# Ledger of designs, part 19: designed miniproteins, single chains, continued (3)

Each design is a single chain, and the fold is of that chain. pLDDT is the mean over its residues in the fold that is shown.

## One batch from the design tools (miniprotein)

Design m8674
Fold by ESMFold2-Fast:
Structure m8674 (fold): chain A 54 residues (1-54)
Amino acid sequence: DRIRRLVEGLASDDPLVVSRAAQELLRLGREALEEALRLATDPKARLVLRALLA
């Protein structure tokens, strides 16, 4: 699943990987961000996703 791969990217220690994953989720839209937040278990990924949904 593309969204699951992007969520894994948000948990990366590489800021470029995190940035690209966040940009792609924003491009996919609110429904993708909401699905990503539902799938995310890592606190760092959840923090980024909550910020993007604000």
Scores: mean pLDDT 83

Design m8675
Fold by ESMFold2-Fast:
Order: structure tokens, then sequence, then C-alpha cells
Structure m8675 (fold): chain A 66 residues (1-66)
């Protein structure tokens, strides 16, 4: 239902953010941005050397909860 979808999106955003934080430990001057859409969440780490994206979908969250 509607509430389940919202909960899955929140979990996707948290998982993407946690994975992105692992990259920030190597790049202390990096910036973190998290976007949520209908499919899931994307966490983007921007550093002077590269841009790294971590994507977590609602489908991946569902698999983790099974």
Amino acid sequence: GEEERRRLLELAARLAGMEAMKYLKKYPDGELEIEVDEEGAVATVKTPEETKEVRVTIEEVKELLK
C-alpha cells in the first residue's frame, strides 16, 4: 500500500546514505547528496577527483527484508 511504499523509500535512502558514507571516509572534503524518486534512492558523493553514485532500489530493499 501507500504507507509501505513510503517506508521502503525511507529505507532505500538510509541504505544509500550509509554506503555513500563509506566513500566519504576516504574523501573528507567530499559532499553528500541524497535524492529519492519512485524507484528508490540515489546517494551521490562529489569529490575533486571523482563523482560516485550509490543507488538503492525499492526492489533491492524488498529482497533484503525477505
Scores: mean pLDDT 79

Design m8676
Fold by ESMFold2-Fast:
Structure m8676 (fold): chain A 90 residues (1-90)
Amino acid sequence: SLAEVRKALEELLAVVREAAESGVIDADAITRAWLALEKALLSITSEEEFNEAAKLVQEATKEVAEIDPLRAKSYEDAFNSMLAAAKKKV
């Protein structure tokens, strides 16, 4: 659902902020956050819900670029890959 996408993105952004502050990515935390986002995006069954989820991911991509510009492209590539997989289901 769209609510699950919002929650997953909020969790992911929290992990990204902590990684940027500490200089170290918690591999377990980031992996859990990515899996939660993937599950939420793959649960989308309508084009309308997908378009809204894509907007939320685009907003999160901009926030990541501000929080961690050095890793921003890696996160953006991951977001785009997940959106492409979800789009095939709608």
Scores: mean pLDDT 82

Design m8677
Fold by ESMFold2-Fast:
Structure m8677 (fold): chain A 95 residues (1-95)
Amino acid sequence: SEEIKNVSAEAIREATRLITENYQKILDELKKKGVKELTPEEYDRLRAKAFLETIEKNKDNPEIRAAIYGAALVYYPLEPDASFEEVVEVLKKLE
């Protein structure tokens, strides 16, 4: 996709950091509610939610948004030519 053509390694690292921070925040909130263990499928759903929330929080930063999009294409078994909108739709189905 055109949106990922010029994504820097620095932007990829920053996107990964933001996704990881949001994922940990969701896990911490569940732990406070008494959830001790999750299934692999539940972890995958939380990760999809973390991607979606990170996209929404960074919608005004095109470079970080493109880096998150690129990370999603690598992490999830998506079509290689999947658009950003198609990636978001898949993530919504996973959460």
Scores: mean pLDDT 78

Design m8678
Fold by ESMFold2-Fast:
Structure m8678 (fold): chain A 63 residues (1-63)
Amino acid sequence: MKKIITKTVTADLKTVEDFIVKGLPKEDRILIDENTKIYVNGKEVDIFTELKVGDKVTLEIDL
């Protein structure tokens, strides 16, 4: 089963890792692991990818 979380970046967060650590609720953060696929504006990226305010981050979590 897969859970998809989509959020718009509303803070000046530098990277996808910063978004996950600072921008997600604890309940969502605990589900993020090495198998989670990360997309920014529809393109697959890694946790080191730079973010801008207004970017759409999508997390595909395998449950």
Scores: mean pLDDT 78

Design m8679
Fold by ESMFold2-Fast:
Structure m8679 (fold): chain A 56 residues (1-56)
Amino acid sequence: AEDLLKELEELLKKLQEKYGIKPSQVNRILDYARKLVEEGKFDELEKLIESAKKVL
């Protein structure tokens, strides 16, 4: 859970640097990911991480 969130944070930082996405968008995605962890939806969080990796 914690490790998956850290991986997503690093990916979103790279996406922000490459595409200039707004910091507010990064925060919204991280808030959504934290809700997935709270709900035990680790498979959905992993899919989100894989989607981010494919864009990089």
Scores: mean pLDDT 79

Design m8680
Fold by ESMFold2-Fast:
Structure m8680 (fold): chain A 60 residues (1-60)
Amino acid sequence: MENLEKGKELFEKGDYEGALLWYGEAIREDPENKEAWRLAGEVYRKMGKTAAAEELFARA
């Protein structure tokens, strides 16, 4: 929960690498957290990594 909030703050500030670190921590602690997978996918989409984003969205 806190990891997702921190990741969202960094994503809104344009710190995509920082956002991915926090979303990665959330996924590591709870791999069934669909919201964490979805948010990580949104970061990859913003970075232009569409195929990677689609894989993460499929996990969500």
Scores: mean pLDDT 80

Design m8681
Fold by ESMFold2-Fast:
Structure m8681 (fold): chain A 72 residues (1-72)
Amino acid sequence: SEAAELARDLIQGRISPEEFVERAKKLGVEKEVGRILARAMEAQGLTFSEEEIENLTVETVRRALEAIRPPE
């Protein structure tokens, strides 16, 4: 899905948080990408809320990336 591709590209550092937010809004997939990011945080055992990711701002996305980036 477009949401999954955007989230993957963001997590892999292929697009900036600013570009991610803009693309998500243009595609109308803001909630879907927010859920994907929240799921990735849960998979890491982190207590990040889906609510923070649903309000897609550049700052929120940057914070999510710091939480969910694997060490390697």
Scores: mean pLDDT 72

Design m8682
Fold by ESMFold2-Fast:
Structure m8682 (fold): chain A 61 residues (1-61)
Amino acid sequence: LLERARELLERAEELLKEGRYDEAAILAQHAGVLATIAGDEELLARAQEVAKEALEKGAKR
């Protein structure tokens, strides 16, 4: 679970850098759910930050 959450978050960060904001937001939200189940507060906070940034940058289009 924790490793899968990390993989999804890293993928979301890559998509964010590529400008694929909708996909980045979706993957970051999934990573956040898995981080919550795993009990990793730091990973959850990071996933929420990536999701927020993806949604904000997507809105600028």
Scores: mean pLDDT 79

Design m8683
Fold by ESMFold2-Fast:
Structure m8683 (fold): chain A 64 residues (1-64)
Amino acid sequence: SLEERALRKGQGALSAAQALRNEEGLRLGTEAYELGKKAYETGDKELAERAIELANEAGRVLGG
């Protein structure tokens, strides 16, 4: 589901940011993971989409 994808993407972004010790990536990845968890628990598709957007932004920051 979209909510499961959001949780996985948020968790991955946070994990990658932790491994790279990137401060901006950690902030974005933490927010993505928290929103992804909330989306998964509540079935909120808007939160899931926002979590995925933040996880993608964290990925871009970490890939730079």
Scores: mean pLDDT 85

Design m8684
Fold by ESMFold2-Fast:
Structure m8684 (fold): chain A 104 residues (1-104)
Amino acid sequence: MAPGTLTVRLETFPAGAHAAEIEADPRAAAVFVTAAEDASPEAIERALEEALRALEAAPPGVGVVVEVDGVRIAGWYGASEEARENAKRLLREAAERLKRELAA
């Protein structure tokens, strides 16, 4: 992580889960939202919108990365439509948490 940034990570699997266990979970998803300390809520919302579009277009198991106005979002989801919906939900939750932490 670069100095002067804040990252929110959300995932459906427990910390330390093995790759094979994650790959076997058809509902697995993980997202990272990183922003500079001075990032605006508007920049976070723009990055979220682009990341949601990218996840809709991405095949299962492929990671997506979006960078907008100093906000970086990375997301991944497993082999099911439920995993895709989990990734979208986690992205929205991570963006809201990041906006809250930056406002504090």
Scores: mean pLDDT 76

Design m8685
Fold by ESMFold2-Fast:
Structure m8685 (fold): chain A 100 residues (1-100)
Amino acid sequence: EELFRRIHEASDRIDEAVKSGNIEEALKAVDELRQAVLELLREHGVDTPASRAEVDGAAERIKEAVEKKDLQKVGILTVALHLRVVGEIWLAENGLAPAP
């Protein structure tokens, strides 16, 4: 619950910072999002090297979009990361996660 709140708050902060032209703040918010996502995966036992690499890659793509001020792409990438994390946790909790 607390980590989901942090993910939501970080996502909102990225959007607000990009809209206001505060790229430094947006980049910090992306790092907060990355860290909260990694902590959430670890709490649910799905923190694998592959999952970490995908989260790191997603964060770098979001940072690229932030630096280019591509608000639409920032939104799409942020939502995609959130949905993927929720899906992985749901599958693991229901014993449906595939073998790596």
Scores: mean pLDDT 78

Design m8686
Fold by ESMFold2-Fast:
Structure m8686 (fold): chain A 87 residues (1-87)
Amino acid sequence: KENEEILKLIEKIAELHERIRSGQATDEEVDELIKLTEEYAKKHFDPTTQALLLVATYERLGRHDKALEILEKHFPEAAKLYKEELQ
């Protein structure tokens, strides 16, 4: 009963993630992954879940500064803890 569109999106995200992890992905591919994640989250999830999904995505991509920026905007208390951990 899982949505096949969601499964295909997850497969594409996994493929892009592996390319990023291997250092083969372009900055444009990383930005496209983020945009796709944002668009699909916006259709299927509430704003809180959207923000958490984007934070997780940026964190997995090693873009901790961008993850912190989203946390500060939506979860200021969590952002304080995250900022201390990153030091």
Scores: mean pLDDT 72

Design m8687
Fold by ESMFold2-Fast:
Structure m8687 (fold): chain A 60 residues (1-60)
Amino acid sequence: SNAERAERLFALGEEHFAAGRYEEAAKAYAMAQLLQPDNERIRAALAEAVRRAGAPVPEL
């Protein structure tokens, strides 16, 4: 179902976010949001991942 698929994508996004992979987290959250557009938790997580992906100055 769309709900189960969104749950798996959200969990994948959480794994990427915890690892500091904010761009990958944002992509996973964005896919989850397409399946559950009214899910506020997914929307909030996506916004935070996008903010962090655009804000960090990585050490290379």
Scores: mean pLDDT 80

Design m8688
Fold by ESMFold2-Fast:
Structure m8688 (fold): chain A 80 residues (1-80)
Amino acid sequence: ERRDLAIEAVLLAMAAVASGQREVADHFLKAANALEDGDYETAAEHLRKAAQLLESTGHPDDIRLAKRARELAERAEKLA
């Protein structure tokens, strides 16, 4: 499950890169690294920051990606 969460964070980072959201992608990669290390609190913080940046664009695809990031953050927090 640690690997599953990290893989999800990497997939979110790839989606962010594809949409030109480099800062968002950096937060997702930091979250993936934290998940691999079992640092679920740090992972959740980076996932929430990525979601906040995505929500600020107002684009529907970015808002959907933000929802996925928040769901992953909630899952990480339950493992903390």
Scores: mean pLDDT 84

Design m8689
Fold by ESMFold2-Fast:
Formats: structure tokens, C-alpha cells, sequence
Structure m8689 (fold): chain A 55 residues (1-55)
């Protein structure tokens, strides 16, 4: 479902963003946030992705 796909994309995006921040890589953090939002939007679950931790 779109909601399930959005939540999955949000969780993966949040995880990648946390790893980038831990490494001090702000550019990768921004890139992963954009990728997560783009995937969630394509899946139709943008609100669910944002709720899961993608900014």
C-alpha cells in the first residue's frame, strides 16, 4: 500500500540520515533526506514518511 511504502521509505531515510549525522556528513544527510522524500512521494505516502522521521 502507499501508506506502508511511505512508512518504509521514511524509516530507511531516517536511518540513513542518522548515520550521516553520526559521521558528520551534512551533505549526505541532505541527500538522503531528499531521496527519502522523493521515494515516499512516488509511492503516495509522503505524510507517512514525514511521520516516520524524514524532514
Amino acid sequence: SAAEAGRAAGREGARAMREALAAGDVQTFGSKAREGLARAEAAGGLDEAIAAGVP
Scores: mean pLDDT 69

Design m8690
Fold by ESMFold2-Fast:
Structure m8690 (fold): chain A 61 residues (1-61)
Amino acid sequence: PLAAGIAEQQAGNYAKAIALYKKAIAANPADAAAYSNLGTAYQKLGNLDDAAAAYNKAFAI
């Protein structure tokens, strides 16, 4: 799911990328890379509060 999320994000499909990153996190809650990429996808959509929360979680892992 993480690799698929990155591919969707690079294609500009941020909503699909977010769904895939959430799926990666559900499978591995300690996936710092999934949280970091989730933060970037939220930032691209302008969801700055969600982006900040995701980045903070990535750094806490």
Scores: mean pLDDT 79

Design m8692
Fold by ESMFold2-Fast:
Structure m8692 (fold): chain A 60 residues (1-60)
Amino acid sequence: MLLTAGQAARLLGVSRATVSRAARRLEAEGVITPVRVGDTRRYSLDDVALIAAEIRREEA
């Protein structure tokens, strides 16, 4: 299952910008590899779980 940043934001209860920032950090670190479909990035459920963990780390 692949989610857009907006769908991940809805699932996690955060803004789309928050998801995008966390995802960009994790991608830069090589932790996640978002799937590109045309001009849109999509995230697996595993990617979304890692994004959620990164957001919690930033909030702590």
Scores: mean pLDDT 79

Design m8693
Fold by ESMFold2-Fast:
Structure m8693 (fold): chain A 80 residues (1-80)
Amino acid sequence: SMEIEELEERIREIYEEIKELAEELGEKGKEILLEAEVEMGLALIALGVAKVTGDEDFALAQLKRVLKRLEELLERLKKL
């Protein structure tokens, strides 16, 4: 699915921004980085489940949720 691939790329880009900013913030960024890493793990699990079941709607819903969460985490990180 092209939509799944596009969401995966956007998620990867936002995650890299979180990692870079969290590294600069040191201790202050650690909790948000850990939350982002958990979200990335959940996205990978959801993709794996969808590959086995063929449920692309499930994968899309989970990736959209992860993307929104990472966007919220990045905005929180920028306010530190």
Scores: mean pLDDT 86

Design m8694
Fold by ESMFold2-Fast:
Structure m8694 (fold): chain A 55 residues (1-55)
Amino acid sequence: SEEIRELVLEESSLTLEALLYRMKGTEEDLRKAEELEERAREIARELEELIEERR
């Protein structure tokens, strides 16, 4: 569905952005990476629930 597609894209985008921040390695960048990773985890949880409901 469109909802699942949008969430997958958002999770992927957040994960990649977090990786880029981790590569920079400053304390501020690492904090930003952690924040983005937490947001990605929340989206992954929503995706799991939506996929489970569609079985």
Scores: mean pLDDT 83

Design m8695
Fold by ESMFold2-Fast:
Structure m8695 (fold): chain A 86 residues (1-86)
Amino acid sequence: MDELVKRLRELIRESKELAKRILKIAETLEDILRAIGALLRVIGIEIDLELLLRQNSLTREQLEAMIREVEAIKKELEELLAKLEK
């Protein structure tokens, strides 16, 4: 479980860095709002992770679901960044 928590923390960090990179180069309100929206979703998952860890209530199933969600957000951000770096 600790290994999966570390993986999720790394995915959160990478997603935040992608959102920051997009915000430095995005020129349209649509792209800015997409990056901000993704960043807020990632922060929400990070808050939920820390809360569940403090309560000692984090299950493997919840952790795996959070990993899948952050991986999906990261993919959305990678696709947006690739479009903007054309």
Scores: mean pLDDT 87

Design m8696
Fold by ESMFold2-Fast:
Structure m8696 (fold): chain A 74 residues (1-74)
Amino acid sequence: SLKEIVEELKPLEDPSSPVTVYLAKGADGKYVVAVVDRATRTSEVKSFDSPEEALKWAKEVIEKHGGAKVVDIS
């Protein structure tokens, strides 16, 4: 579930990071991960059919940036 993804990302959360990871579940049941990096002025959005794939990509992005603010917008 989306809540389980948020819980798994908690240890990597940094609320002061210029990087924000937004998590949502779309009307089509897909898991949406949106990444906004204010320092580099970049953004990327991906949709996943499984929560495991969404979690894997979110973890990779957060680790690449040394931490991120995590927001559930569902």
Scores: mean pLDDT 83

Design m8697
Fold by ESMFold2-Fast:
Structure m8697 (fold): chain A 91 residues (1-91)
Amino acid sequence: ETPEIVARGALVSEWVSAKTNALLAEQGKFPQAKGAVVPSPEELREMERELIEKAGIEREELEEATRLLEEGADPFDVIERLQNLIIEKFK
């Protein structure tokens, strides 16, 4: 794996985790553990911008990932989906 693909995969994992925590908090389901952070809407927008600009993820692909998370998809499956998409685009 190239360092660039690894870095882009890390951005995906960071965003999916942040988005999942935000969605769970909105549903009142997020357990407030010591040190757990729910991202602000501005922090989520910055993460999405980085995915579009640095990882080559399209806005429509982020909207689809958001929809899957809202429907209760496993965050790890969403991470894998987006990481595979990056790998396919940069082959």
Scores: mean pLDDT 75

Design m8698
Fold by ESMFold2-Fast:
Structure m8698 (fold): chain A 63 residues (1-63)
Amino acid sequence: DIDTNAQISQALATALHGENTDEAIRKLAEILGISEEEAREHVEKLRAAVAAGREAARQLAAE
């Protein structure tokens, strides 16, 4: 659902940014119907992917 996607996006952004990470992980687990441990693993993998993406974006921006 669109509402579910919006909540996932907000919780994911918070978890990836590192603010209230534990609360965001719990929210993601509730929305996705998975355990908090599974949600944490998902967030950690996405955090690594986002970091790699930022490095690529910096290179493209030539700054």
Scores: mean pLDDT 70

Design m8699
Fold by ESMFold2-Fast:
Structure m8699 (fold): chain A 93 residues (1-93)
Amino acid sequence: LAEIIARAKEISEEEVRRLLEETVREMEERIAKEKDEEVRRLLTELLEWALTIPDPLAALAALLSILEAGSDRQKAVAAMVAGILAAEAGLWE
């Protein structure tokens, strides 16, 4: 998260939106390739949740955290919680 936040501070809003679109596509591809129905459902819910975040930078960080968590259900939930906490704590400063 800290590395993602630091990198994001160096990029323009246009680049943030481009990376967000690319990351959403990567998430959709991962969901399509997931064979575990419970993990696929969880990843879909996490993607939908991340897209409700009004700050594109926070949404990007949340999705990148979910992708790093892999297809493991516990890791995916932990990444989601970490993303929410990072956004609420104002780590996007």
Scores: mean pLDDT 65

Design m8700
Fold by ESMFold2-Fast:
Structure m8700 (fold): chain A 92 residues (1-92)
Amino acid sequence: SSSDQQTSQQQLINRATQLQNLGNQYYQRGLQLLQDGNVDLGQRYFDLSIGYYGSSGSSYRRAGDSDRRQQMLNLRNQVQQDGSQALQQTLN
């Protein structure tokens, strides 16, 4: 039914939002760990953030929210770039 479809879409949006919030939390924790010189643990937190943003983007895609999906892909790419830069600074 239309009501069941709206409920399913809302559940996907709610899940995507929860996963996005987890991605944000792990990203911020990872940044702090890198600032504190704990590069290995910081990278692990970035990997968790990338995973959560990826899962959030998939849920937004299933809900039909292309703009929020693209935002999650952009955030995932940003975390990956920040991680790569931190590793390069450690090696140089």
Scores: mean pLDDT 87

Design m8701
Fold by ESMFold2-Fast:
Formats: structure tokens, C-alpha cells, sequence
Structure m8701 (fold): chain A 60 residues (1-60)
């Protein structure tokens, strides 16, 4: 659900605070794996998290 996506994005936002570029690149690779391992809503959540992490990496 949209609410579940928003909750996971908030958690990702907290988890990336203070992380280096290298740590964010690592998190992006993990998020890509999570997309492959999930289906349905879990895949949608993982895709939203990946896009958020890519945006944050671009801002560094």
C-alpha cells in the first residue's frame, strides 16, 4: 500500500543520515537485490527505496 511505501521511505531516510557516498552505493546494490527477491507490494516498496537512494547519492 501507499502507506507501507511511505513507512519504508521514512526508514530509508533515517538510515542514510550520516552515510558516505560509498555506503550509499552499497545500499543501492542491496536495494537492487531486494527488488529481485520480492514480488507484488514488497517489490514496489523496494523500487521506491531504490529510487530514493539514487536521488540521495546524486545530491552528494
Amino acid sequence: SKEHIEENLKEAEESVKGKSKEELEYEIEIAKINIELNSGEGKEVAQAVLEYLKKKLKEL
Scores: mean pLDDT 80

Design m8702
Fold by ESMFold2-Fast:
Structure m8702 (fold): chain A 94 residues (1-94)
Amino acid sequence: SAEDEAARAAIARLDALLAEIQATEDLRNPSTLLALVALHEVRRALEAYLAGELSLDEVIEAVRKAVAVLESDPDVPAHVRAAMREILAELEAV
C-alpha cells in the first residue's frame, strides 16, 4: 500500500540520518542524545506499524511528539529538525 511504502521510506531516511549523526556529531552532547532517542522512538513506531502492532495514526502521533521534543531544543541540528518535519508531512499526506 502507499501507506506501507511511505513507512518504509521513512525508516530508510531515519536509518541514514541515525548513521550520519553517529558518525559526525558529539555523542556526549545531551542534545545529540535527545535527537538519537527521538529518532529511535519514531523508527520503533514505524516498525511496529509494519508488523501490524500500531495504526498509521499512532505512528503520526509518535512523529508529532518527536518533532515537539526536537523543536524544544535549539541545539539539535537544524537539518535533523527539518528531516523529522518532512517525515511527518509525508506520512500525513498518505
Scores: mean pLDDT 87

Design m8703
Fold by ESMFold2-Fast:
Structure m8703 (fold): chain A 57 residues (1-57)
Amino acid sequence: MGIDLAMRESGLSRETVLEITEAVKAGDWERVRELAERNGISEETARNIGLGVLKLS
């Protein structure tokens, strides 16, 4: 839920959005940072993606 919207707004793949969302859900901010750097986005953007998906669930 909300994953398709997050993909459209960020341009990231479904797998990447899901990985970010699980990291945010787990409170694994180190993993959120790694995923952000790997995908060329800010930590803030990655955090907002995961929180947005969780809020729409």
Scores: mean pLDDT 79

Design m8704
Fold by ESMFold2-Fast:
Structure m8704 (fold): chain A 119 residues (1-119)
Amino acid sequence: SLMEEALALIDEIASLPPEELPGSKLAELAELASKLSPEELKELVDYIMTQRLDVAAAILESLLRMAVKQEDKERARFLIEEAEKVVEELKKSDDPLLQALAQRLEDLIEEAKKKFGLS
């Protein structure tokens, strides 16, 4: 299943050193995640957050940018809720790299909210 493929890819990425963020594997994970239902995507994001917060941020950034490009307001609304949860967890970290990811994701959330007239 797409979910099983996505979970296996997360485990593969999580097995890499923390300083490595593999762009090609992240792109593949984002492509798989883009095909999931909202319920499946929520489960996937919750799982990614237990493994690597930087990966969760990167995937939600990619998915939200896709939703904005496709003018998919319903998908963007759902992704904003999930992204806000990831931002909250990133902000709890004293790691300046995770704090920078939180700011970047917050900026994208604000841009998406403005584009779609969301609050």
Scores: mean pLDDT 86

Design m8705
Fold by ESMFold2-Fast:
Structure m8705 (fold): chain A 62 residues (1-62)
Amino acid sequence: GEKEKALETAKKQAEALAKGLGIAFGGEGTAEVEQISDTELKAVLKNEGAELVITAPISNMI
């Protein structure tokens, strides 16, 4: 459904951001995306030098 598409899109975006962080900070980037509520997604973007935690409404991802 729409939530599944939103999660897939968010995961792809998080992976792209993690790769960008890897390039910017000179290391490997990782991304984890999970649904924390019916209306919110949480993305954790990690690089060896940085960690960024983002929460966003699902409606903004579809």
Scores: mean pLDDT 66

Design m8706
Fold by ESMFold2-Fast:
Structure m8706 (fold): chain A 62 residues (1-62)
Amino acid sequence: MEKLKEAEELYAKGEEAFAAGDYETAAEYYEEAARLYESVGHPKALEADVNAGMARIKVAIS
């Protein structure tokens, strides 16, 4: 599969986990999505990285 499709799927899973309150799982999915987006030069790499950071903050304060 193309890395971009994998990144999109991981990003969507991160969004679902975040909405469910599973911030640790959301952070892991966003971190992996950001890595894949960065590897293909996609601008969503920054967005995924920011969302991963937000999820990590949620874990720390919950």
Scores: mean pLDDT 83

Design m8707
Fold by ESMFold2-Fast:
Structure m8707 (fold): chain A 74 residues (1-74)
Amino acid sequence: MLEYSEEEIKKRMLEDAKWFKEGVERLIKEGASLETLQNIKKSLEEMLKRTKDPEVQKIFEETLKLVDEAIEKL
């Protein structure tokens, strides 16, 4: 019974990672505060520690780079 859950979880993780990246890009464009960006960075670092899927990891790494660039511009 858990077979569908495994495939759905992997697909959902990729979709969630993409959605999170889009949300972060939007927050940066809307002028998110330094505090907000630092909190997002900490969350991304924790997500990267838990992520074993290389595709999901790539999305989080790209998102972290965007956050770091936004923080350095403030």
Scores: mean pLDDT 79

Design m8708
Fold by ESMFold2-Fast:
Structure m8708 (fold): chain A 66 residues (1-66)
Amino acid sequence: MTFRVTFTGSVEAKIGTLLRLIGEPRLEVKRLSEDTYEVTYTGSEEEAERLFEELSSLPHLRVERV
């Protein structure tokens, strides 16, 4: 499952979230622009849904399914 993640808000919040995403072994992270990243989860669909819900709950992120 592939998500488009757009960072809104502070640089500090962006850095923390980026480090978390880069640290996930089943995530492929592709930079599209300064604040927009394409994230592909290579694990199960159930795990991908949980990740989408978690990221979508964060106030400094906009997350879309691609």
Scores: mean pLDDT 78

Design m8709
Fold by ESMFold2-Fast:
Structure m8709 (fold): chain A 132 residues (1-132)
Amino acid sequence: MEEARKAVRHAIEAVRAARNGDLETAQKHLEEAEKLLEKVPDNATAWAALSRAYLLLGQRDKAKEYADKAEKNIEKNPDNAFALFWLGKTYYELGEYEKAIKYFKRAKDLLSGFPVEREEAEKYIKEAEKKL
């Protein structure tokens, strides 16, 4: 439990640092999350957050690899709205629109307390449907 929580925390901090252009901080958090995931490889939430961080850093191959790892393990975290939301966004930006729609639809139903993210998910669903 402790290692799973730390992996998720470091993965989320990597996303924040990458989004803010802080490459050094992003890399440190990526490395710590990856080390922790060696002990908790079934943590879909941490894999989903890492996929988002790598996408923000322009590392599309690693983003796809880690999104696929998150997808294989998502059943252990089926109701984690933010893991589903990050998977949807990563697959959308990778051009995998059917997967993006699937994950955004699941995420929006769980994001009742997060109207901004729910509205963003709805917009991504509509945009992805236009690409099909």
Scores: mean pLDDT 83

Design m8710
Fold by ESMFold2-Fast:
Structure m8710 (fold): chain A 71 residues (1-71)
Amino acid sequence: SHMEGQRLAEEHREENLRGLRLLSEGSAQGISPEIKVVKEVGDAALMEVQLGDERGLVVLHKEAVEAALNL
């Protein structure tokens, strides 16, 4: 459900913003961050993003997770 992904992102708002920033910074520097599945909730997944010593979280729909894992 799209509502599950929205609630999960809201519960982890600060960490989600950090994770999104780390993804953006990694892309700008040409560095691939490490991404790990932490938890799956309905049609959404909570992912840990690590760039160097910094860590954050992002919420992805399962279709986006499958696409990311095939990279």
Scores: mean pLDDT 73

